# Designed miniproteins, single chains, continued (5), part 27

Each design is a single chain, and the fold is of that chain. pLDDT is the mean over its residues in the fold that is shown.

## One batch from the design tools (miniprotein)

Design m16915
Fold by ESMFold2-Fast:
Structure m16915 (fold): chain A 97 residues (1-97)
Amino acid sequence: MVSREAILVESRVLLEGFHAGFKAAEEGDEALAERAVEELAAELVANRELLDALRRASGLPPLPADEAALREAAREEARAYVEAGKRYAERLLERQA
């Protein structure tokens, strides 16, 4: 019941966000992280119908109908992936120090 296309969008945003966060922490470039959040949030908004179908199939509440709320929810999701990448890079640097 879950669309392959929706899974591919989520997987791509997760991986690209994680990588951007890792690179931002490694390079000390916070602007890179913020740019990635905005770009990936825009990708999530562009694929809103696929993602809403995925959420419904997963028993989650639908995406916000309000455009501003939708954009903010997308930024929150993208930021979580970017932050995960940052934390992973920080832990690796601690372990190699």
Scores: mean pLDDT 80

Design m16916
Fold by ESMFold2-Fast:
Structure m16916 (fold): chain A 92 residues (1-92)
Amino acid sequence: LTPEQVERAERLAEELGLPEAEKRLIELGRKAIEAGLDAEVEAAVQALAPQQQAVLEAAAAGDEAALEEAIRALVATVEAQAARLEAALAEA
């Protein structure tokens, strides 16, 4: 990846709310580990891997539309996993 590709990806990620979604997921992940829900945290990490790979591939290709779509998909997956961890914590 070039520095320009990285900077563009970071700017789009900020605009699409990725840092905020990641912060929520990290906070819920910490609480889940404290509650003994390590397996739920591992499942969340596994669910994110394909979407993270798609973002890197789109960024490397220089396709801004594909990058935006990949980041939106990553944000949606992060939010879905955060909701899953929050629900699991409520049941614990």
Scores: mean pLDDT 83

Design m16917
Fold by ESMFold2-Fast:
Structure m16917 (fold): chain A 87 residues (1-87)
Amino acid sequence: MLSEEEKKLEKSHENLLEVLKTSSLEERRLYLDILAAELKRLYPEKAAEIDALRQEALANIDDLAKLEEIVGRMLELEIEALREKQE
């Protein structure tokens, strides 16, 4: 079960990065805000960490390589939260 959820999260991460590559700066901000809000709803225990990553992403909204790194760190937080719930 955990492995399947991890693969689903990886696919969502890849899809988000492709969307961000073709999006305007305003659309990138909107997508990141939506992602952060959804992650905090699903993983309220990680809210402070998610907010920190959101702030870092908004500060680097025009730097695609940095956004890829930050979105990857959000994926790592989701995987960690799923593993904690399974143990």
Scores: mean pLDDT 78

Design m16918
Fold by ESMFold2-Fast:
Structure m16918 (fold): chain A 98 residues (1-98)
Amino acid sequence: MVSLSLSAPSSVAGGSDLQVSISVSSDQPGSYLIRLNYTDLDSGASGSISAIVNAGDTAILSISNLAAGSTYQITAYAYDVETGKLVGKSEPVTVTVY
């Protein structure tokens, strides 16, 4: 089973890049397609960014152009690169943009 841990600042300035750390843990060696979804909880606007990350590694992904005054929910999903199947999901984190 794949386990994902997200770490992000609780707040970020509007117009600044938000850096999100994603740690990938798995009992199986290999690479996973990590998709990070971010959703503005007030407007419903959403975006995503993705990277291929090896089991045991941490990736840092940057999200830009977040709306000042909004709160975003960020969740990471892990997909098996060979099958395309969803194999892991993180707990969501929330970030306030000031």
Scores: mean pLDDT 84

Design m16919
Fold by ESMFold2-Fast:
Formats: sequence, structure tokens, C-alpha cells
Structure m16919 (fold): chain A 81 residues (1-81)
Amino acid sequence: SMETIEEAVELFAEAIRAAKEGNYEEALRHLMEALRLLSESGQFSQEDIDAVLQAVQDAINNNVPVEEARRRIREIMEKGA
């Protein structure tokens, strides 16, 4: 659902922000919660989940703005659902 996508996008965005701030415990917590939501929904392929995780990792490693990562993640999930 769109609500599930938006909730997951927000959690991934929070994980990226926390990681950029050096708060890896909070980043992992948000990441695990987002992955739990995606798993429980059953709506996303492994290919889509892998693409989302690549976007998250790219944002953290290459200092991509959180809003740009948010848009990319939303696009991946909207096309996959």
C-alpha cells in the first residue's frame, strides 16, 4: 500500500540521517524496522529490496542528500508494488 511505502521510506530516510550523524545504533534500528515492514507486507521482490538497500548504502557512503535518497527509494518501491 502507499501507506506502507511512505512509512518504509521515512524509516530508510531516518536510518540514512542517523548514519550520517555517526549514530550507527539508531541507523541499524531504523533499517531493521523498515526491512520488517517490507517483509511483513509481502509486496516487494528481492530485486526491489536489494535496489532500495543499494540506494541507502549509496546515500551513506557518498553523502547523497537524504531527500534525494528518499525520492529514489520511493520510486523503486512504487514501481515494485
Scores: mean pLDDT 84

Design m16920
Fold by ESMFold2-Fast:
Structure m16920 (fold): chain A 64 residues (1-64)
Amino acid sequence: SALVDEILALWKDNTPENLGRALTLALEHDLLAEVAERDPEFAAFLEKVRRAAAIGREAARAAA
């Protein structure tokens, strides 16, 4: 997919602005899984984010 290639190019530029843009495009077009399949570093990053989000949800539930 041309859009997946654009997202990967933004991810590889390694700037905060381009990282934010890459994540926004991947979320907006439901391409996170496809991008992760093509780039192991992106897959590892998503796993870290998912783990952090799970910890945050559990902390919020415990506080309620």
Scores: mean pLDDT 78

Design m16921
Fold by ESMFold2-Fast:
Structure m16921 (fold): chain A 85 residues (1-85)
Amino acid sequence: MVLLHVPEEITLLTEKGVVTIPPGRAYSSPELAALADRLAALGAAVRLVESEKGWVAGALWDASTPGAVKAEIAALLREMNALLR
């Protein structure tokens, strides 16, 4: 199932600093929804964006999120991005 959503610029907090993803169309499937639910349980808001270079998954989380939880968020985002390729 494809969910058409035009997000605003997505800002990600990473170890390399702030990364902004341009607005685009969002994609969602049952598999991606399950991963998004796991990310939400960790306090992260997932965003899926269609760009000229393909689909990208990113997340927003609280700056106070513990390092171990940030590592799990990063692992789940890698899994989502693998499904989008």
Scores: mean pLDDT 59

Design m16922
Fold by ESMFold2-Fast:
Structure m16922 (fold): chain A 115 residues (1-115)
Amino acid sequence: MEPILTIRLPREEFGGLDLELDAAGTLHATVRAGRTGEEVTFTIPAELLDPERLRAALLEGIERLLAEGLLSPAEAEELRRLVEEDGTSAAGVLAHLLARGRVEAARALAEFLTA
């Protein structure tokens, strides 16, 4: 499917972020880990383009990953701090997990955000 718009945002903490808006108005984000080259792609529903709703969904996702044992309590607290205090985006949280080799946790979070 050809995108209507693609935005590339290279950042030092990871290999990059690609944002792609499709013809249906759905936003697709691909996050790459700078060290390992691991990628996670997730689809952002239109309602989660609201930063407040996206923040709430990220925090809920972190709590689910903690409950499922995919994150330690210390890892969950670090991610909550990144979201609440630093305003880190979904892409930033996924890049943080991928950079630390937490590929399964990053994938589970991406799947939660696209459900």
Scores: mean pLDDT 67

Design m16923
Fold by ESMFold2-Fast:
Structure m16923 (fold): chain A 82 residues (1-82)
Amino acid sequence: SITLDQSSIDAINIYADAYNLPQAVKDALIVAIDKAAKENGVIANTQTVTDILSIFATLYKTGMSNAEVNAAIDEAVKSVFG
């Protein structure tokens, strides 16, 4: 189950909507960020989430395959969490 707080989820939704990200991409970002926070034994704060989304936005391009989108999410998450 997802353990991200509502403020983190809201930050993802606001940022994703500003960049016109599809719902499936928002859901994938929530899952990936939640997993990384759990694996690092921390609760992701709003700044950490915003930093991940900002990096993802530089990697994401229209027409990317699902595999390329997932790779971009993984890269953005790793850039912030290590």
Scores: mean pLDDT 81

Design m16924
Fold by ESMFold2-Fast:
Structure m16924 (fold): chain A 91 residues (1-91)
Amino acid sequence: MELGRKGYELGKKGYETGDYELAKEGADLGIKGAQEGLRNGDPEAAVYGGKGALYGGMGMMKAGHVTEGTGYALAGIGYLYEAGLRFGIPF
């Protein structure tokens, strides 16, 4: 859970500030948190992790790293969709 929450906090801040390093760190932690949440059956960790990857990816795009950021954002959407299907959560 902590990885997902940290990923979301850092990814959101990176998006708000256009800081590539914060956005990337948030996205990386978000992906790890989402993967662990899905593996462990923790819907909250999966959702926060997916949001971290999404916001971090968008922050990377805002900082000019469009291709890389798009990949992270799509990964975040994918994890949120999978969490919705597995846990019956509409995000």
Scores: mean pLDDT 83

Design m16925
Fold by ESMFold2-Fast:
Structure m16925 (fold): chain A 63 residues (1-63)
Amino acid sequence: MELTPEEGRELWKKYLSEIFGEEKDALGLTGEQVRELLENGPLPVLKSLTPEEIEAIARYFEE
């Protein structure tokens, strides 16, 4: 089942906001760049994300 951009925002806030901050615009990343970061990242938290959760976070950054 495909997650919404709102669910992607909540996943970002829950798992990644402590590392990267809550404000997506401050990072200047596109959804594609975020997808590449999350799929190839060495951090332990990134290994717990499913492909569906990564796509939801990418969609949140595309909004």
Scores: mean pLDDT 70

Design m16926
Fold by ESMFold2-Fast:
Structure m16926 (fold): chain A 96 residues (1-96)
Amino acid sequence: SRRDVVMRLTVIGFQVTAISTEIDLLERNRSKIPKSDALATLNNLLQQADGLRAELDALIAESADDPEIVAAARKLLARLDANIKRAQDLINSIKG
């Protein structure tokens, strides 16, 4: 149902925010966190982000006739893509 899709989007939204918060924490505490621990956390966040991207792509496909749901999902995808880029940039900075 549309209600179930809205609930799924809400849950995904919380998970996208949690990923952003973890990246912010790693960036702020970079000098205080062991390199190996930071890399492990960032790789785990990238795996979570890939799963959420797949879920959002599926929701967009399932809800193609509902422009409000599609717009909400696309906003979450944009936030998620920004988080993925930040995590990749941070991994490269830690390794280089």
Scores: mean pLDDT 90

Design m16927
Fold by ESMFold2-Fast:
Structure m16927 (fold): chain A 74 residues (1-74)
Amino acid sequence: MKEEEVEKIEERLRKVIENGFADRLALQGRPEPPEEERKRWLEEAMKQAFRGYASLAEDLGEKEIAELFKKRAE
């Protein structure tokens, strides 16, 4: 996996999480949170996802890929 592929994963994941937040809030009948709070939740969700990907890659012996994901988790 290349650096550019990880960037594409990050872009797609960010869009999926943003859309998921909007859909989830609408389903629960909750108002949209303040922009700063939503951004904080998004960034935390992104970091958690990449930490999970890094851990999985390490378990699979894909050390180089794990380091790329770990960098995004910071």
Scores: mean pLDDT 75

Design m16928
Fold by ESMFold2-Fast:
Structure m16928 (fold): chain A 119 residues (1-119)
Amino acid sequence: MLSPELQELLERLEKAPVEDKPAIVAEIVELLAKESLETKLEGVKKALDILSKEPDEVFLESAVTMLALIQQLESLEDTIELAKLIMEHIKKHRPELVERFLGLASQVLSEEVVKAMKE
C-alpha cells in the first residue's frame, strides 16, 4: 500500500512541467527505497504509467533512475522481479526505447539480471 507522502509525490509528478519531472522521480525513488518489494513494484508501475506520455529522454532517464531501487534489494529474485516489471512496462508503452534502456541497464545491473529482462 502506498504511503500518503508517496501518493502526493505521484500526483505532483502527473501535474508537474516536463522540466521538473526528473527531480520528482528521484524523490519517489528515495521514498520507495525504504518500502517493501510489493510497494516498490506498485510505486514504480504508477510512476512509469504517468511518464509513458513524456518525451523519450525524460521517460528513459526516469526508468534508469528507478534502477537505483534495485541496489536496495537483498535477493536476486526480487531484483529480477523489479527489473522485469520496468522492462515489461517499456515494451508495452515505449517499445522503441527497449534497446537503449537495456544498454543503460547493462552498465549498472549484473549480466544475470539483464539476461532475465530480455527473456
Scores: mean pLDDT 80

Design m16929
Fold by ESMFold2-Fast:
Structure m16929 (fold): chain A 74 residues (1-74)
Amino acid sequence: SELIEAAQRLLEEADKLTAELQKFLDEFAQNGLAGKDVVAPLPGISSPEQLLAFYEEVPQKLRDEAAALLKKAE
């Protein structure tokens, strides 16, 4: 039960981050994320490249962790 709840939270967070990335990409589709007026909204992220890596890497890690928790809950 607790493992399933933890996995659900991780999946929800991953989906949220993916949706935020999609929103940024939609706004900059013609010019790319590294275009003008792009700012790093998160502490510790100081470049558009780091922001892209965060929104690609972190959701995948969260999904992988959720999958491991779901398997452990079986």
Scores: mean pLDDT 68

Design m16930
Fold by ESMFold2-Fast:
Structure m16930 (fold): chain A 85 residues (1-85)
Amino acid sequence: RRETLLRAAELAEKAAELAEKGDGKKAAEELRKAAELARSLGTPEGQGVARAAEEAAELAEKGDYKKAAKGARLLAEGLRALAER
């Protein structure tokens, strides 16, 4: 569980960096991978994270890189906080 949360956080952080560089396609790919890992937890928190990651991926695909990057960074922070529980 902790490893899955930390892996998802790494993917979200990478997505934020890619979105900040204007690479929406790669940012969306990393966010969708984070969403898949979050869903694999089978928890309500995991489902919420997966939904937020997919929303950030859609923003990246639409070219809203600023919102996508902000969303991805918030996801990474939240996932790291969950890993401490």
Scores: mean pLDDT 81

Design m16931
Fold by ESMFold2-Fast:
Structure m16931 (fold): chain A 76 residues (1-76)
Amino acid sequence: MSPVERLAAAIEKALASGATADDIKTVLVTAGVSEEDAQAVADMIAAGASPREVAERIAAALSDGRVLSLADLLAG
């Protein structure tokens, strides 16, 4: 599974478990994503973007190792 696929699966699981766009933003900022990029992701989630689209947006700003670390953090 690619880093993006693992991150998409983790986001899908988090949202299915009742996580909000603000919850995802908080996790992203805690994981070292910039406030600006984390807000853009939260806005995408609030607009109804798919977990895959959200994961691709995050992956564009991060290295593969950071994407995998974030996926593990979100998967819990």
Scores: mean pLDDT 80

Design m16932
Fold by ESMFold2-Fast:
Structure m16932 (fold): chain A 82 residues (1-82)
Amino acid sequence: MKLEVKFEDGSSAVFENGKLVSEKGLSEEEKTILTDLSKILSSLSKEEAFELLKELGGKVEGNTATAEVTLGKKKATITLTW
């Protein structure tokens, strides 16, 4: 499972299996929120994780789910690949 988050300001993060593998320009609050989100998603089944992203207004195609969310005060695109 790979979680990619891209913010409107160009900051970004990538998590693999609930672990942070790359980060650019994130605040401590954003890192905490994204780390917690990654841990929650990695504790779920594929079906449960994709249903959660659909609940957030996301779209699921094959092994990928994409959602636009507001994290703190910034808009972000979340992409989950199983």
Scores: mean pLDDT 82

Design m16933
Fold by ESMFold2-Fast:
Structure m16933 (fold): chain A 96 residues (1-96)
Amino acid sequence: TKEKVIKLLEEAIKKLEEAIEYLKKGTNEDIAKAAGYAIEAGGKVLEAAELDPSLKPKAEEIGKLLVEALESDNEKAIELLKKILELVRKALEEVK
C-alpha cells in the first residue's frame, strides 16, 4: 500500500497544480474546472489517509482548508490551494 499512497499523493499534487493554474485564468469556466480539480485532489488525499491512517490529521487539515478555498474569492482560493499543495508535498516526503 505504500506505493499506492505515494501515487495518490503525487496525483493530488498534479490536480492541485492544475486547479491553481485554472484559477489564475479567472474565467467562470476555468473557475469551475479549478473547483473540480481541487475536489479530485481532496478525494485522493482522503483515499491515501484511509490506506495510511498516520496521514489522517493532515487529511483533516487539508479538507478544512479545501472547503475554505472553495468558499473564497479567486485570490484567497489560490493562496489556500498553494498552502494545501505544500501540506500534500510534506505528507508525500514523510511517507517516502
Scores: mean pLDDT 87

Design m16934
Fold by ESMFold2-Fast:
Structure m16934 (fold): chain A 100 residues (1-100)
Amino acid sequence: MESKELVKKGEEYYKKGDYDTAISYYVKAADIELDKSDLPSSVRNKINSLIVSGQILYSSGYPGDAAEVFREAAELAEKAGALELAEILRRLAEVLKEKS
């Protein structure tokens, strides 16, 4: 599935109030964009580590802390020029903040 299609599915579930399913789709979209990104391995690994940490915080019941970690990942992606990835990660942070 294309990352754009996954983002659209995330938005659909978000509008329905199914935040857990929306978050799942946004994470899948972010993983696809990270894999497609022509980023240095060190930057890619840092972003991936933040995405994994955000998912762990969310699954552990800390959506507010997860939102902050995804926001940091988005800022790193933006500085590295991965603009589509940054947008998806910012959207993830917004959805998680609303859930917290």
Scores: mean pLDDT 86

Design m16935
Fold by ESMFold2-Fast:
Structure m16935 (fold): chain A 102 residues (1-102)
Amino acid sequence: SENAKKAKELLDKVKELAKSGTGTLPQIERLVKEAAEYAMKDPNATEVRREAARYLASLAVFYAQLGDKETAKEYLELARKLVEGIDDPVVETEIKLAESLL
């Protein structure tokens, strides 16, 4: 779908920024949140939903480690919604790690 395509393009940009070590945290967060919004609109876009959820779960761990429990919980909720009905061990591991830090 067009929603899956837009989410993929945004996630590809996040991946580029992560690999190059460029981009600010606020920039990455905006891209990930926008990608999640598009991925949420397509329940059949399994791989795009997995990828978005993995970034969200990682952000949840990051904020939980900083003691920002409210932001961490928001990212955890979004990650869980994206992988509802999808088995992803990476997302589950990160979610459990973030929850252990809350």
Scores: mean pLDDT 85

Design m16936
Fold by ESMFold2-Fast:
Structure m16936 (fold): chain A 81 residues (1-81)
Amino acid sequence: MEELEKEFEEVLKKIPEDVEGSVEKAVEIIREVAEKYGKEKARELGGRFSKALRETLAKTGDARLADALYEFGVKVDEILK
């Protein structure tokens, strides 16, 4: 889990630089966490990433972040069922 947490923190840092790549990497990490550590832990990470996207959107007004937030939510909901 420690390695996945570290990868997740790196993804959070890269949101402003690569929105699309950050969403893809976060979804990959959340899917792996759901499979190996359970849906509750995966939901926790999903909430953290969603919060980071919303905070960046609020600061920048960048439409790409609004699209990313929607796409991320759909993909995470599918993982968590």
Scores: mean pLDDT 82

Design m16937
Fold by ESMFold2-Fast:
Structure m16937 (fold): chain A 99 residues (1-99)
Amino acid sequence: MQEEFDLEAEAAIAIIALSVAINALKKRPPTQEDEDEIVRLAERAVEVAKRASEAGLTDFAQDIVDALKDLIEAAEQAGVSPDTLERLRKLLEEAEKAV
């Protein structure tokens, strides 16, 4: 029960972090440091999605997958590098396999 609550909180934090990244991409062109941080946030979100799915919190895992899809769309529109987009798409595929 406590572990499930902590994991729900981690999922909410991951979704908020991805939302903040999406908002930042809309305000300015991304630097390489911005792209590296976006990938790091996405990697964290995938880890949380896998743990949520393993714990039976499938709705939270799906919410993270949906947030990653929104992040990729925002990143494409903002003109992030092709290498960053490829990494983000691979992370999305990994998260989708976990759900």
Scores: mean pLDDT 85

Design m16938
Fold by ESMFold2-Fast:
Structure m16938 (fold): chain A 98 residues (1-98)
Amino acid sequence: VIEYSKELKEKLKEIFEKIVEALKNHDEKKLKELLIEGVELIDPELAKELKENEDLVSLGDALALLFQEVSQDLPEEEKEKLAEEVQKLFEEFVEHLK
């Protein structure tokens, strides 16, 4: 759909690393801001919907989209490990939001 420049891919990876840190630190506000920023680079229309729908499902979908984009260039073993780490961090983050 969209052909990503090398610069855009590098920005997405940087934002994703910050997202992982926000998940580890249980920083809800920072996580939301970073997810919206990352999605806006890929899909501005979806980013607008995320700003209006702040529920955990929408945040999870945004995280999955960003993971898919940043993991495209990774070997399958590294992609699987990253997916497991991110999923665990997100589940732990959600438990702390109550």
Scores: mean pLDDT 76

Design m16939
Fold by ESMFold2-Fast:
Structure m16939 (fold): chain A 60 residues (1-60)
Amino acid sequence: TALDAQIAALQANIARLQARIDELQPLVAAGNLQAELQKNVYTIVRDSEQLVLDRLQRRQ
């Protein structure tokens, strides 16, 4: 269904954002400020999409 496709797309995007956050983690730990800012942006987007996913999953 269209809802199942949307849930799958959100799950895939959340996983991709998490992978990018994980890739930035060693740079952030080393004190790279640009990496820290990028990680913060990806974290905000991931958390926002997780809220949408949680709401959609309750409609299944």
Scores: mean pLDDT 87

Design m16940
Fold by ESMFold2-Fast:
Order: structure tokens, then sequence, then C-alpha cells
Structure m16940 (fold): chain A 100 residues (1-100)
């Protein structure tokens, strides 16, 4: 179910419709269980990317920082490799915001 919105969000992001991408990713996040830290972190990174493209750096920073927290929770629960890649992605987005 969340996969449909995730896929539509990625398609919107690829097409440059960043507002629609953010809306789809927010819906995917709503449908993703709170305990699924890896999926939630991945969706939050894509939300951050969409908000960077929209120039909404405050929202982008919020989602990227939340993605790092979710990825660290996944790492604590044994998904070290998945968590490491997500932390790198979110950190890259935060660095892009810093450069403006």
Amino acid sequence: MWEKYYTEGKKALEEGDYKKAAEYFQKALELTPKSDYIKRARIKILLGDAYIELGDYEKAKKYLEEAIKDARKADELGDEIGASFLIMGASGGLAAIEQK
C-alpha cells in the first residue's frame, strides 16, 4: 500500500514535480509502520530532497535529521549496513543545505 505512494513520489521527483513528490512521500510515510525505521528513514530522505528542490530548507533539514534518527534506531536493532547508507544520504542533503 505505501509502495504505491512511494513509487508515485519517486516518479514525480524524477519529473521535477517536487510539490507532488513531497505529497506522495508524506502519504507513504503515513502508511509506513512507526517501527519500520529503515523505510521511514528512506522516505524522509526523499522528502528532504524534494524540500531542498522546493527551497524549503527548514522542512528539508527537519526530515533529514529525523531520517538520521530513524536510521540510527535501525542500526541499534541490527541493520548496520542499511542504516549507514541512509545516514550518508541524509548527511549529504544537510551539507547541500549548508552550501545554499
Scores: mean pLDDT 82

Design m16941
Fold by ESMFold2-Fast:
Structure m16941 (fold): chain A 65 residues (1-65)
Amino acid sequence: SLEELKEAMKKYFDKVLEELKGRYTPEQLEEIRKQMESLLDEAIEQAKKNPEFVEEMLKNIKESL
């Protein structure tokens, strides 16, 4: 579902941000977070237009978690 995709993407972004913690300044991490939030919004809009790809995208993201 679209909600599961959004949740999976958020978990993936949180994982990436945790891995970057300590390598970047808090200011740089906030900029990365902002870019990730923008990408999430764009991905959700694309998923709404192509619902048949939601399950495939979700599978790919879960494989990265």
Scores: mean pLDDT 78

Design m16942
Fold by ESMFold2-Fast:
Structure m16942 (fold): chain A 68 residues (1-68)
Amino acid sequence: MLTREEAEAIADALVEKGVISEEQGQRFVEAATGQPVSQLADIARSLGFSGLQVGEAVKILMELRRAA
């Protein structure tokens, strides 16, 4: 399951990179927190994320999980 801390870290990184807006980041955190990691891409798409934005979100999650 995605923790709130992981969802916030992904959203913050995407906003910092200019990939998504602050509002998109907030919606992502609320939608993704407590969801299975396997649903991350589908959740992002449901929020109107482009394929590139979805790819960056998945990449950041993999980097966070690799560092743990």
Scores: mean pLDDT 83

Design m16943
Fold by ESMFold2-Fast:
Formats: sequence, C-alpha cells, structure tokens
Structure m16943 (fold): chain A 64 residues (1-64)
Amino acid sequence: SLSKEELIALGDQLAAEGHPQLGAVLNSLAASTSAETLSAQEIVDLMRENGFDEEAALFEAVLA
C-alpha cells in the first residue's frame, strides 16, 4: 500500500512520464483521503467512484 507522500510522488512521476491527468488525479486523491495508506485496488476503486475511469485504467496498466 502507498502512503499519501508516496501517492503524491507516484503522481508526479506519472505526470513526468506523459500522464499529467493521472498525476493530477493521484495528487487530488492523496489530498482528500482520510486513510493513512491506500492499496492499489483502493486507489483504482476511488478513481472509478469519482468518475476517473480512464485514469483508473491507466493506473491498472502501470501496475501490470
């Protein structure tokens, strides 16, 4: 699982790799979540619940 700090760092890295919308979504989730850590599945679920289906699919592809 990822901490808020790790999630922000991952978002920044993915933005630098050409996925700026995915990076922005990850940073937004890190800022708004009350959880100390998030699993990869929890991140995907939160993205889909917030209407970020394209970004969720990209994140799943990065994890594969």
Scores: mean pLDDT 81

Design m16944
Fold by ESMFold2-Fast:
Structure m16944 (fold): chain A 63 residues (1-63)
Amino acid sequence: GEAIANKAELEGARAAARAAARGNDEGMQRSAEYGKIASDHGAAGDEAAAEKGARLAEQAARE
């Protein structure tokens, strides 16, 4: 749980930072939201849901 949650949180924060650097405020907000959801799932031990959330955060940052 903890290691997966920490990884998902960090990846979500990085995705949000990338969106912010591009001036994509909506993508930043969505990336942060998906990152938090991924971290919550990781903390519960749901590795697949944590990975899915991290990928959604990255996709939101690119939009």
Scores: mean pLDDT 77

Design m16945
Fold by ESMFold2-Fast:
Structure m16945 (fold): chain A 57 residues (1-57)
Amino acid sequence: NAEKKIDEIVAKAKEMLDAGAPLDEVIRFVAEEARKAGLTNEQIARVAKRVLDLYDA
């Protein structure tokens, strides 16, 4: 289920941001994990949007 993988990636990205990791490092992590999980370009864009929303919050 792609939604489960997306939620897992977003949750891990939030942990990294909460720990003070720089945004560029977090985005690189998200892109690598999404690629490994076989997500489509549309799904990768959605994950990135959710991560950026967390950073802006």
Scores: mean pLDDT 81

Design m16946
Fold by ESMFold2-Fast:
Structure m16946 (fold): chain A 109 residues (1-109)
Amino acid sequence: SLIEENFEKLEWSEEEKKAVGELVDTLAANPDFSPEEVFRLLGEAMKRLNVGAIELLVAIERYLREHYSGEETLALMQRIHDALLSVLPEDSPLVKYVESRLEEVAAAL
C-alpha cells in the first residue's frame, strides 16, 4: 500500500526498530492485557519514539510480517483494533486504518 511504501522509505534507527519489536513481543506474550491496557501501551510507545499513531501502526505491522505468522499477525492486529475501539469512535481515521489493514492481512491467509 501507499502507507507501507512510505514506511519502507523512512529511516528508522536499529534502537527504534528494537523498541517497536519489544512492544509487539510484549503484547504477544500477554494475551490477557485488556483493550485499555493495550491502548495505553500504544500511547506510551508513541511518546517514547516521538512518532504519530499511523507511523507506529505501520511499524508494528512491518515487525509482525517479518517475525510472526499471518494468523498471529491477524490476531494481534485484531487486539489493536479492539484497543482503539475501547477509546475512539468507530468512524475514527485510526480505527478505519486498522480495519483496512485487517482486511488485507485476512485476504493474504
Scores: mean pLDDT 82

Design m16947
Fold by ESMFold2-Fast:
Structure m16947 (fold): chain A 70 residues (1-70)
Amino acid sequence: MPTPEEVQEIFIEVYKESKKNNWSDEEFKEKLIERLRKAGVPEHTIENLESMDPKELREQAKKLAELKEE
């Protein structure tokens, strides 16, 4: 199972990719869930993320990216 820090890294990486490739909030959510599944995130966590609003999920990833940047 990935650590919380590894999960945050995935959020940040996918968020940066979404900015570079001009993905929609919905596409961002799909790519994020795919990455988290490959990383071995538990099914209950994936289900929670699937129930989240795509815009809210992207906003959370943005906050994580800003915390790691200046």
Scores: mean pLDDT 80

Design m16948
Fold by ESMFold2-Fast:
Structure m16948 (fold): chain A 79 residues (1-79)
Amino acid sequence: SVIDQINALLEQMKANPEQFEALAEQITEILIANRSSLSPEQARAIYLALAKTVVEVLKKLNAPQDVIDEAEAALKKWE
């Protein structure tokens, strides 16, 4: 399923932070291609999972604190 594909890419992103940009692009392409087949609840769950993964990856990469704070603020809007 589309959800399984996205979850697999999110797991790869957590395991391989250096591939963040390429994996984020793949997830975005899958979401765009399948936007009409996802329910609002499914879309929200995917965006929440993606936002959580982004925060985790940024912390693993030792991103600047202001970048991490901005990502955490974005995550809070989905909770």
Scores: mean pLDDT 79

